# Designed miniproteins, single chains, part 33

Each design is a single chain, and the fold is of that chain. pLDDT is the mean over its residues in the fold that is shown.

## One batch from the design tools (miniprotein)

Design m1123
Fold by ESMFold2-Fast:
Structure m1123 (fold): chain A 81 residues (1-81)
Amino acid sequence: DDKAQLLAKGQQLIELGKQLRAEGDRLLANGTAEAARITATVGPELGEKKLAEARGKAEALYFAADTAIDAGEKLQKQAQA
């Protein structure tokens, strides 16, 4: 049934998006902790660079998450038509 397949694919994409957002949150938290450790052991300049790298990676995951959720919601709406 095409409707059931669209609903299943939509739900899969929404779950993927939630997982990507959670991974972004984890990456940012871990990157923040690592940047603080680097600041304490090496210096703030390298710590700030590592934090910026972690933020950039988290932002990419958040963008991918929003894209996946939007695509999943569109598939679910198509199934309701």
Scores: mean pLDDT 88

Design m1124
Fold by ESMFold2-Fast:
Structure m1124 (fold): chain A 58 residues (1-58)
Amino acid sequence: SDLDEARAYLERELADLPLTDANLERLAQEAVQYAKKHGVSLREAVDVVVAFARQLFG
């Protein structure tokens, strides 16, 4: 599913950050919703969410 794909990308891209499973699930849901809302690829949506997460968590 798109959610599982987004979760896998986020686990890889944010492995260096101290994120909980709950945080990663939330971010994956946000990526799927972003892709749907803006008509962009799931990969592009994940890249946006990664940038956002790095801003919040350092």
Scores: mean pLDDT 84

Design m1125
Fold by ESMFold2-Fast:
Structure m1125 (fold): chain A 71 residues (1-71)
Amino acid sequence: SDLEELEKGLKKVREEAVKRAKEGEDEQDVIDRANQRMAELAKASSVPREEKSRLIIKVMNELQKELAELK
C-alpha cells in the first residue's frame, strides 16, 4: 500500500532525526533536514494530497515533542 509505504518512510525520517539530535546535531538543522526528506517522500508518493499533509503534520508534531523531551 502506498499509504503504508509513506507512513513507514516518514517514521524512519523521524527516528533518524531523533537519533541525530541525541548525537549532538543542531536542533534546527535536524528539523530542516527532516522537513526536506519528508517533502521528497511525499512528492514521490501517490497518496492523496490531504492525507499526505495530515501524515506530515502528525510526524513533525511527534518529532518536535521528542526533541523537546531531550532538553
Scores: mean pLDDT 85

Design m1126
Fold by ESMFold2-Fast:
Structure m1126 (fold): chain A 90 residues (1-90)
Amino acid sequence: MKKLEEEAEKLYAEAQRLFETGTEEDLVEAGKLYMKAANLYLQAGKPEKAAEVAQEALDRLHASGLTSPDVGAMEVGLASVLVASKQEIK
């Protein structure tokens, strides 16, 4: 579990870094890394952190104004993590 949490932290930090560049290409890549990090936190038994990361990613993607099939797929994936996290928290 600790190894999954460490990998999630690494991906989360990289996603935040890429998002700060502000390019469309980096925003899409950041979205993918956010989704991977959120899933790894969920697998590590950290549903609260997974929900936090997934919500942050959704908020950032919505704020970017990007609309594409790839962004839509990431939004669905992030929403699935939020639903799964909510079930574990309750």
Scores: mean pLDDT 78

Design m1127
Fold by ESMFold2-Fast:
Structure m1127 (fold): chain A 69 residues (1-69)
Amino acid sequence: MKMTLRVVPTGGDINAVGDQVKKVIEENGGKVDSISSNGLFTTVVGDIPEEAVEEIRKLPGVGSVLPGG
């Protein structure tokens, strides 16, 4: 199912977090349509499995994850 996911970093390299998020989504059978980041959060749009959301919450440098659709 297509959704928008906002990932709020706790610190560190926001670009590295974005790369890890994309990898987790793809490893769980999802697909990323777009990914963009600013100084506050990364926005991911795509087909994101619920299992991928839970793995993203556990990534180093991720403070919170906010699903939206």
Scores: mean pLDDT 76

Design m1128
Fold by ESMFold2-Fast:
Structure m1128 (fold): chain A 98 residues (1-98)
Amino acid sequence: SVELTEEQEKELERRLPGVLAAALRELAAELAERDPALAARLAELAAQLEAGKISAQEALERLADFFRENKVPEELVREILARLLAAAQALVDEILAA
C-alpha cells in the first residue's frame, strides 16, 4: 500500500477541489444536450468548488443526492463517477511523481 506523506496530503487537499471542478465543468459541457438538468447541476457544483463554498466531499455527497432524487440512469452515474475518479487518480499520480 502507498501512503501519502503529510506534505503530499496537504497538496492533494489544496488541489482536489479545482481538479474536480474542472472535470465537472467538462462533463457539464458534454452532457448539456443529453441531460440539461444534470449538466446545470454539475456546473453549479463546479462553481461552488471554485468559489471555496463547498468541499470536495460535500460536492460528491450533493451529486449522489441529485442522482438519487432525479433517478439518473445507472450507466450515466457510472460514467460521471469514472471521470471524477480518473481525474482524482491523475492528481494523486502527479503528486507521487513530484
Scores: mean pLDDT 87

Design m1129
Fold by ESMFold2-Fast:
Parts: structure tokens; C-alpha cells; sequence
Structure m1129 (fold): chain A 81 residues (1-81)
């Protein structure tokens, strides 16, 4: 359903924003923790993004991968409207 895609996109966007805020206010470790938690929730809702987010965890680029996933999901939701 398009509603599930919109919800997943919103979660990814909100989580990415919170991860950036945590990184800037507390430190890189806090940003990574928030990003990892968000990545797990997003993967639970949309398993197709799991490989991308897993790659980010391994390489240390999780914030960048989460941003890419949020943008992709939002564009997909727009196409289905």
C-alpha cells in the first residue's frame, strides 16, 4: 500500500534528521546510534532497503546510506500518488 511506503519514508527522514542532530549536539557516536536504530526500523518495514543499510553499517557510511534510502522512499511514494 502507498500508505506504508509514505510511513516508511517519513520514518527514514525523521530518523536521519534526529541522527544528524545527535551527531552535532552530542557526538558522532550518538549520531551513529540513532542512525542504526532508525535503519533497523526502516528495514523491518521495507526489507528491500536492508542490503543498502547493512552495507552502510559495515563501511561506517550509515548516515549517508540512510539519507539515500529516505530520499528514494520519498520519491517512490510521490510516484504512487
Amino acid sequence: RVERLRETARLAEEGYRRALEARDTIGPGAGRSVASNTAQRVSDLDPSVTPTLASGRTSGGLLSKLEDVARRLREEARRLE
Scores: mean pLDDT 74

Design m1130
Fold by ESMFold2-Fast:
Structure m1130 (fold): chain A 88 residues (1-88)
Amino acid sequence: IEDVKKALDELEDLIKQLAQAVQNKDWSTAIKLWQQIDEKTSSYSPLVQQGVAVAVQEAILLAPTLSVDDAVKKAREIAIDTARKLLS
């Protein structure tokens, strides 16, 4: 869980930029940011990779309805909760 939290903290700025690109319908920037996140997470453990994937997916889904900051915060909460359930 601490590894998932640390990874999400390290990637917070990139995930915020991704959420903002999605909100602005700037798909070319969104794709580039998604690729950067994927590249940075390739060396992480499977649990951390899954946690980051959940955070990215939820940030994208929430971007149209929430502020970027709120979308990323909620996505982080969902990702951490999901990681905890996988360890139980």
Scores: mean pLDDT 78

Design m1131
Fold by ESMFold2-Fast:
Structure m1131 (fold): chain A 95 residues (1-95)
Amino acid sequence: TIKGTATVGGSDGSIGVGEADITADATTVVAEGPIKGSPAASGSGSTVSAIAADGSVASGTGTVESDGTHVTITATNLQGEALGAVAVGAGAATT
């Protein structure tokens, strides 16, 4: 688990950002921590990107749960290499 950044995009165009505890392997990422700004967002099927310090990206779909003050982003079966992620971004579920 490393300290990194989580970013969540809401369906209304708002963005929440915060420092997160990131746990990742080659195909799985979990990012959890406090977030400021909106949105409150929840859903499965969100697009998730895990970004390493060298700028390489692993991407796929996952679950976002945010209440506007705390966020948890979970994704499995990512394409690319998620190990070493220092930032995780997720879009709100659009369904």
Scores: mean pLDDT 69

Design m1132
Fold by ESMFold2-Fast:
Structure m1132 (fold): chain A 60 residues (1-60)
Amino acid sequence: TDAAGEAAAGARGERYLPVIRETNKLLKELDEKGLPEEESWKKVDEHNRAIAARVAAEAA
């Protein structure tokens, strides 16, 4: 593990932990709904875009 990246990794880790939980919740919901693979990928892609936008906005 790189000590030089610890501060940046810590900040990313702290921000990404809630994002990871939200993503896991979405994946579980998609699995429960039994959506087709193509539809599930579309939903995941939309979710990832929304999360990326939120992270970028918070970083500004």
Scores: mean pLDDT 67

Design m1133
Fold by ESMFold2-Fast:
Parts: C-alpha cells; sequence; structure tokens
Structure m1133 (fold): chain A 95 residues (1-95)
C-alpha cells in the first residue's frame, strides 16, 4: 500500500512536470488561449490530491501564461509531489 502510494507520488511528479511544460508551450497570454490555459490548469488542480498550494496560483488566470506558469511553479506542486514521494519512502522504511 505505502509502496504503491510512493510510486504514485513519483508518477504524479513526473506527470505534473510534463503537463506544466505542455501548458507553457501551448498557451500564450490572454484571450482564448489564456482561457484554455486556465481551464487545463483548473482541470489538473481538480485531479490532484496535492492541489492546495496551487489554488492561489490559479487565482492569477487573468495575468496570462507567464504569470500562471510561474504561479503553478511557485505553488509548489512539483516540489509537493516530490516531497510526498520522499515522505512515503521514509514511512515505508520505518515499517
Amino acid sequence: DLEKKAEEAKKKAEEYKKKLEEVKRQSPEDGEAGEKFYEEAMKWTAESAYNLGGALGLEYNAKGKKTLAEALESGGFLAGYEREYERLKEEIEKK
């Protein structure tokens, strides 16, 4: 169970990194593209158990691609997934 959770956390960190790069690549600032970027970011956040820190970042959807990407990074999603993986790995070692 814990081993599976650790693998899932690692997988989510990798998936988040790929998703963040995809969003950065496709979404320019403002307009229809900005709305699309926000929709993708909201979908990603809703699907994540680690999304509390990212909620603040997504409040900046009106500021465009660069600000949203930076907010997602500063929200610590990737770091959060990586930290959760390390925490679960340590917990497994304790058992």
Scores: mean pLDDT 54

Design m1134
Fold by ESMFold2-Fast:
Structure m1134 (fold): chain A 133 residues (1-133)
Amino acid sequence: LVEEGRRAYEAGDYARAAELFAEALSSPDRSLREEAALLLAEMIRDGHERIVVPLLLALLTSPDPYVRALAALILGEIRDPELALEALPALLALTTDPDERVRLAAITALGKMAELTGDPAIRAALQRAQQLL
């Protein structure tokens, strides 16, 4: 999956690369999950946010809390304020997730997203989430 995704990325098929890396986040292999998470974060930083974000949003409803936490952390890399606002309601919902690592990942992602976008609405939402605990 990850090697096939890297080849797709090198060929300029960013949609296929993102799909393969997103699938790898659900792998039973920890090293593959970690590598896929780093590659998806890199794709967001490289400007492929509009391809990656919808796939990560779908993973926020995964039954696996580890997958939800990874997807939330990667979404924290968003720099586009419009995409950040699209992700905001789902990340806010995760701040009350039954799994502690998912809650921490969501708060971390909201903080990073507020910093990277500089958007006042995202900063206000983070402040509200921190106050409600």
Scores: mean pLDDT 81

Design m1135
Fold by ESMFold2-Fast:
Structure m1135 (fold): chain A 59 residues (1-59)
Amino acid sequence: SDEICKKLLELANATDNALSNEHYVTALKKCSPDQQETILKELNLPDDKKEEIKQELEK
């Protein structure tokens, strides 16, 4: 749902690595593919970590 995706974006901007990759993947699976791409782009994380999350999301 849109609300979960909006909340995830807010959390991503407010927190510094407070969530594990597994938590991000689980939350992102509740979002549409377009929303997943937007959130991953806006995440305040290193590119390597974004790539890990993206890889797990495709499994």
Scores: mean pLDDT 71

Design m1136
Fold by ESMFold2-Fast:
Structure m1136 (fold): chain A 71 residues (1-71)
Amino acid sequence: LEEAVEGLKKLLEKNGIKVSDEQARKILNLAVAHIAGIEITPERLAKVTGISVETAKKIMEILVKERIIPP
């Protein structure tokens, strides 16, 4: 899990997005829920992480592009 957190942080930094370890863990937990069939919106991601909805949309687009979550 620590390797997944660091990998996500590096991926997001490459795209100009800086997140904390806690935010990265929350994003990964939501990604797992999304893969399991639970709909996660950018608004939900923003609320649980404290990130703006604008940045949450970019994060979800990156996760889809990198095939971490389904479209």
Scores: mean pLDDT 79

Design m1137
Fold by ESMFold2-Fast:
Structure m1137 (fold): chain A 100 residues (1-100)
Amino acid sequence: MPSKEEIEEATEKALKDVDELLEKGLLEEEEAKKVKELIEKAKKAMLEKKYLEAQIYMGEALLIIAESLLRKEPDPELQEEIREAIEKIKKKLKELKEKQ
């Protein structure tokens, strides 16, 4: 089970990764804002030991990132890999939401 320090470190890293994607133009400002909001909600859920809710928030954040990357990817082979990742994220989110 992650410690409070591990949750805080993981959150800081995730927020930094979002800023790097925004700087590279791989996320739009509105998408980056939404992803950061979801990461903060996931952190709060993890600290409250609401692990299912935390997984749902992180999955929604990853879905926004993946969909933005798909729109900006010029390589058709990488587009197909990203689409497969999106399908897996959507399936996992559906399963997690059905457990609520």
Scores: mean pLDDT 84

Design m1138
Fold by ESMFold2-Fast:
Structure m1138 (fold): chain A 97 residues (1-97)
Amino acid sequence: AEAEEVARKAARYLFLAEAYERLAAVAREKGNEELAAYLEGLAARARAQAQALLEANPEVRPAALELYERLLAEREPELEEALEYLRANPDSEFNPG
């Protein structure tokens, strides 16, 4: 159903915002302020996309939030592993390639 698709899309944007915010925090910890600012910009953009969808479709908000929580629970171990890898490895991981 269209409502389910909108809820799923909003949940994915919320997850992307969270992932980018956590990546930005690691970039800042590593002293890469430029990359941190860029990633924070991506997080803000993802969050704005989610908010636009939820404002246009307020009835899907509870479903979108539940889907976001499930998506975060499923993907958080992989995200945390990636964040730990980036903390432990050289700044080459932050170069465009």
Scores: mean pLDDT 82

Design m1139
Fold by ESMFold2-Fast:
Structure m1139 (fold): chain A 90 residues (1-90)
Amino acid sequence: SRDVLRQLVALELRLVGVEALVLIAERQLKQGRIDLAQQLLDSALAEIRSARQDMDRLGAAHPDLQPYLDRLRERLDRAAARIEELRQQL
């Protein structure tokens, strides 16, 4: 339905936001702003957790969306991996 497409677009925008937070956190870390970088990474991790739950619910309701949700899941996994790498530098 059109409401489902709206939810997918909203998820994509949320993922763009997560990716932006990670880039900002990396910049803050390079500038020695460790506490701010950690807060941004923690915020990004919370959003990843929330997005994964929303994706799981959407996929359960609409199994035909799995190919699209799998692409979004790959983006979340890449963001989570970058966060883990940055946290090891703290």
Scores: mean pLDDT 88

Design m1140
Fold by ESMFold2-Fast:
Structure m1140 (fold): chain A 79 residues (1-79)
Amino acid sequence: EREALLEAARKAVAVEDTALAQIAAGKGSISEEELKAKMKEEREALIKELKLPEEEAQKVLNNDKETILAALERVIDRL
């Protein structure tokens, strides 16, 4: 179960990365502004849920994939 949830989390992050790349290339069905706003909202929710220190919160807001995946792993470990 935990491994399957971690794999799903990695896939979700990869999909977001692909969507950002497509928007940067002038492609995609959602605007760059809307996607960035949605991503920021998701990151802020993750920071609040885990009560991340300012340094880690900054990395999450800057879309550091390793920090985001580590944070998602902590959420999964609580389930």
Scores: mean pLDDT 70

Design m1141
Fold by ESMFold2-Fast:
Structure m1141 (fold): chain A 115 residues (1-115)
Amino acid sequence: SKASRILNRFFLALLFLQALHGNTEGLSAIDKAILDLIKKYNGKVPIEEFFPLLREEIKKHTKNPNFDQLIEDALKLAGITEEELREALKEFDTNGDGYIDLNEFLKALDKDRFL
């Protein structure tokens, strides 16, 4: 239950589900959603609002209904709870202000693609 282990399992689950659902070419629907959130919210969102905002942005980048529950499916596949993931996400709170740094989150997702 170490934060880095929780995040790694979640990211691997997300990448696996994206690949399974045919998002293997170029930027994934999740990457596009995070980039849009970075642009809209100046790189930071409240940790409590992260999942609702991410779900809505993903829907703008894919019409695949398998993505409607992508975050929930990734949590189940990784064997973690949303609460455990929220606690792990606090390590991306670089300022201690209760906001997730989306640029650091995107870098973490990119790192898992090469592992």
Scores: mean pLDDT 72

Design m1142
Fold by ESMFold2-Fast:
Structure m1142 (fold): chain A 80 residues (1-80)
Amino acid sequence: SMEEAEELLRELSRDPSVLVRLAVRMGRVEPGETPPASAFARARELAASPDPELRRMGVALLAGLAAGGNEEAAAELRRL
């Protein structure tokens, strides 16, 4: 849900990694905003990374898309 995505973004905004915090800030999508067509695919790729820091960046990007109303991103977060 959007509420769960917002809570996850809040948690990740305090992540020790500067790159994860940047992903939270740069990946945020407002409701009604149209993200780039590649954004979801890139976020999924990062979230599947064997590197824990890259996975958290991917989760942050998925959460940003889900907060903006992207149902595919919300479904992907529920699978993680």
Scores: mean pLDDT 81

Design m1143
Fold by ESMFold2-Fast:
Structure m1143 (fold): chain A 79 residues (1-79)
Amino acid sequence: PREAVEEERKRIEELIKEGKVELVGEEVIETEDGSEVTVLTLRLTSTGKEFTIVLASENTPSAVELATEIYRELAKELA
């Protein structure tokens, strides 16, 4: 649902605001049924590693997984 996609976007925006990731690219793709899919390319500030996230449906788990990976990398750098 749209709410789940919005939650995922908000979580990503918070990570960007905290300086943990940088938004490298944003692409909006129109699907065959006229729906829109947002593709985000993010870079971890600490490691330079890039991730691609697709916001097409109920993607809340993807945001959680991305946040966990980012926190894990940051914890490793700060340890």
Scores: mean pLDDT 62

Design m1144
Fold by ESMFold2-Fast:
Structure m1144 (fold): chain A 82 residues (1-82)
Amino acid sequence: MTTVTVTTPSGKKIEVKSNLKADPKYFTRLLNLNGQQMLLVGMYKGKPASEVLAALYESKLINDKQFNKAIKELEKLDKELA
């Protein structure tokens, strides 16, 4: 299990846990991906999905609502594929 800690602009730390690796196939279930977001996910293919979500959030390519929804869906998908 890979755990990534993301720091919000307010200084709050959010812990993201997943065993899933980054792949555009399941990232479309987490996020409505545009071309730039798909390119980033493709570049990070095989890296922990939690790290890619953290990178998207810290780069402001996704907002707080999208990030929180994506984390919950990632945890759900991780359980479905286990």
Scores: mean pLDDT 69

Design m1145
Fold by ESMFold2-Fast:
Structure m1145 (fold): chain A 82 residues (1-82)
Amino acid sequence: MKKIEELKKKFLELLKDPAKSAEAWQLLNELKKLGAPEEVIKELLERLMSVGVQVVQEAVDNVVRKRLEELGLPYVEPTPLP
């Protein structure tokens, strides 16, 4: 379907910019509503999650560092408890 192919192309362009992951998620939902094949949805979801994991990891690390600085603690990886 022409609409699905156009949205898929736009989705792939959005994946080039991690900051646009939320917009890419919205396009993925629109593709689902239009009845895109399940295999296509699965492939695009896997690509989006790969990008999202990298963005979330960086955001979490920044939040943890700021929180530790507010508490007067150095940023250090937690050691496993015995």
Scores: mean pLDDT 66

Design m1146
Fold by ESMFold2-Fast:
Structure m1146 (fold): chain A 82 residues (1-82)
Amino acid sequence: SSRDQLLEQMGRESQLAHQHLSEAFRNSQTNDELARQHLALARQHVDRAVDLARQVGPDAAALADAMRDGANLGIALVEQKI
């Protein structure tokens, strides 16, 4: 169904956001430029996941907004190390 496709895509976008945030953290002490590139990609994937969640419905959107807030805290932590 279209809903199942949206949920799968939302899951993939969330996975990519976590991967890029992890890569940004790994590079935060050794390569500032690469760390910043991964942070930018993490933000893009988080925003995409939230947009997809809004298409699923308000409960999914609310959960995605909370997850975005958590991701933004992680992003801020990495930015403090750069």
Scores: mean pLDDT 86

Design m1147
Fold by ESMFold2-Fast:
Structure m1147 (fold): chain A 100 residues (1-100)
Amino acid sequence: KEKVREEALKLNAEIGKAASEMIQELRDLAARGTPEQQRRARALIGELVKASSDAFTLIRKALLGTEEEGKKYIEEAKKVADDAISRARQGIAELRRELA
């Protein structure tokens, strides 16, 4: 029980930090880019914002549910966040190469 709560709070902090840092970098890249690159950066920012919101909702459910429900919600939150973070990381790398 205590470990599920600790994992949920740690995951919440990690997702928030990663999303915040990536959103800032995407904004900085968009400021230097073409209209097409700005649209790509905005799309990735939108995905990160939505994924973070969805993951935080799942984390709240994990904290309020049973231990077994909590484990499932944490795994779902990890998947949602990891998918969006992976796409954003790839998009940032591509934009960095194009703007180099």
Scores: mean pLDDT 87

Design m1148
Fold by ESMFold2-Fast:
Structure m1148 (fold): chain A 83 residues (1-83)
Amino acid sequence: SEKLELKIRILGLIIFKLELGRSKEEILEEFEKTSSPEELEWVREALKLETIEALIERIVELLEEKWNLDEEQKEEVRKRLLE
């Protein structure tokens, strides 16, 4: 679904911003300027996760829901997001 795809993109962007050294507060403030209330709730839920690894696992779960990824495809996604 379009909603699931957008959620995956938002999570990926959060990981990217965290890897650039942005704080959770800075990330939330940036999304508050451009996001719908529903999208902002997804951002708040994502920022409750304690590690980048937990965010990656959430993306893998959402990608599996959308495209039925196998174990090799899931591992490739994890590697790409950590590198």
Scores: mean pLDDT 81

Design m1149
Fold by ESMFold2-Fast:
Structure m1149 (fold): chain A 70 residues (1-70)
Amino acid sequence: SEVDRAEEERRRLEAEFAREVLELQAREQEALDRGDEAAYARTVAERDELLARRSAELERLDREIERLRA
């Protein structure tokens, strides 16, 4: 059903965001290990942007799922 597809898309998107967070955490740690403050700051900024995008996108999908169930 369309609801099942939307729920699967939400799960897939959440998994994609989780992978991106792990990649950014690895890059943060690498920057810290090197003492590269500029790389660390850039990665932190990218993570903040990712978290904001994740919140907006998941909220959009939650509204779509609710609409499809109505």
Scores: mean pLDDT 85

Design m1150
Fold by ESMFold2-Fast:
Structure m1150 (fold): chain A 90 residues (1-90)
Amino acid sequence: MKLSDDEINQAITDVSKAVITTVLKNQGSSDAIPLAVQAETLYNEGKQNNDQAKLKQASELYKKTAELLRKKGGNESLIKDFEDRAKKIE
């Protein structure tokens, strides 16, 4: 039996938000948490519902997250991960 899209989205979003928050906080990049969390939320919602507008917004927020991390002298691999996430959104 298929779970509701809301239940699936909530579970995925909760895990993604917890992981990203912990990583950015430990990197001293708490300023990036709101952008990264919003990007994860929109990406998960957009992917589950095939919502191109949400996917586009997620891509823009991933780019802003990477830009903020670069400005703060964050980890280059983490910056590239967020940039790659933005580029992979179709």
Scores: mean pLDDT 77

Design m1151
Fold by ESMFold2-Fast:
Structure m1151 (fold): chain A 70 residues (1-70)
Amino acid sequence: GAAEKLREQIINHAEQLAAQIARAEAEKLGKVLSIKVERVDENTVRATATTDKGTVTVTLDIDTVSYTVS
């Protein structure tokens, strides 16, 4: 239904946002080689950016509208 479509759109936007944050943080460390985005569960999206200097992981929680960078 309409509510399910809206939820999917929110998750798709969360995935794009997590990837953008991961890219921005990774570019501060070194050359970005790859970015992987995963839907961990219904409320959590994770983006992992690999650089020549290490990895950056961004975990975004759509329930609390918050994210962490590792």
Scores: mean pLDDT 83

Design m1152
Fold by ESMFold2-Fast:
Structure m1152 (fold): chain A 93 residues (1-93)
Amino acid sequence: DEEIKKIREEYDKKMKELNQRLVDLLRQIDAAPSAEEQRRILVERLGEGPSPEIVEYRKTVLGFSDEQIVVSHATAAALREIGDLEQEYLEAL
């Protein structure tokens, strides 16, 4: 079915673009000289950083470093976008 093939190709394209954006974001974070700069990059790229409540929980309960909090926030944002793309793909079928 040509229509199903086009839907799959569009989904694959969007997934590749999302994966590349995440890889680029994580590389920028890894290259940043400080936790403050890492948070600045997150706000610039995603529109928001992790809330004070999430930062407090991850530091005090989970024992996360500042770097782990930043990476976890970026990864969680990407996982939400993947979920949205999967839903769009399923609705298009």
Scores: mean pLDDT 80

Design m1153
Fold by ESMFold2-Fast:
Structure m1153 (fold): chain A 94 residues (1-94)
Amino acid sequence: SDSLKGILARIAGVFSDLARYFESQGDLELAAKAREVAEAARAAIAGEMSVEEFARKVREFIETLKEKYPDDKRVQNVVDYLESLLEQLEEAME
């Protein structure tokens, strides 16, 4: 029921939260990458990046999370939520 921009804004929020989480865990490289994805969501909302290119960046980050944090239940719950948001994003694309 959310607009395309609403879904993009939720994904941006998730990646901003992930950036703070990884910074708190000392994973500064992954925190920086999460901030890059949050900025990419804002660029997609502004029409400065395609939604398809943004979705690709989100999928690449999900694969990194699955590889690096397979036993972190908090991270895996976020992966499940991001995969749900990507499905909503694909449904909302024209």
Scores: mean pLDDT 87

Design m1154
Fold by ESMFold2-Fast:
Structure m1154 (fold): chain A 91 residues (1-91)
Amino acid sequence: MVKELDTIAEVSNPEGKAQMREAAAAYRASVAALAKGDWEAGEAHFRRFMEAAKTAAANDPSNERSLQSFADLAGDLGEHWATLAAVEKIK
């Protein structure tokens, strides 16, 4: 996944490239926080990932097809995160 984000960044215009790099960095930070059990930091980084992806799409509409697979993946990750958060709330 991160490799796919880096590949998209390489072919995007300069504005989209910066946002896609931010998305990749935020996703890495989210996964690292989750591995440490830091749910608050993980959620904050995941929100940064989502917002960076939206900004990339807005700045480079020509990259929409490449970003479609990324949006699908982001949706799956969001559902997974929401499920884990709900489980932790009822424990």
Scores: mean pLDDT 63

Design m1155
Fold by ESMFold2-Fast:
Structure m1155 (fold): chain A 70 residues (1-70)
Amino acid sequence: SPEEEKVKEALKKIKEIIEESKKNNESLEEVRKKVIDEATKFSEENPDISKELADKLREEIIKLLEEFEK
């Protein structure tokens, strides 16, 4: 669905933010702030996204941030 594609694009951008932060040796606190800002912007630009898709995006972001700490 178009909404699922938007969520995939948001996740791609978040992954790019995390990879850039790794290259720049940024702290977890700094990367979390950037990721939260991007997720907030996505939610504001896409208010019609279902709760199910929003929850899925949130869970995937949590997983990505946990992998960053490894």
Scores: mean pLDDT 81

Design m1156
Fold by ESMFold2-Fast:
Structure m1156 (fold): chain A 86 residues (1-86)
Amino acid sequence: MRRFRFSFSMPMAASMAASRDAMRAWMRNYMASRFGIDGASMSFRDMRSSGDMMVMGFWNDRARGSARARADHARGTLHATLTVYL
């Protein structure tokens, strides 16, 4: 099984829920463009969250992985690492 790791940054949304939705949307688009995986086929599970950090798992028939994001309140950004197993 091949392992891929990617890091990215995005603006923080006004709420944790909105930030999770934005991250899911970004991940769906990234998986579609990078691996040809239909974003609509992907499932997500929130694994952990705190004021400064969120972790979510994702999977479909071809891939599984996790995203770990940390908030930078001084810059208003989320810094995330995506790990994918194919």
Scores: mean pLDDT 75

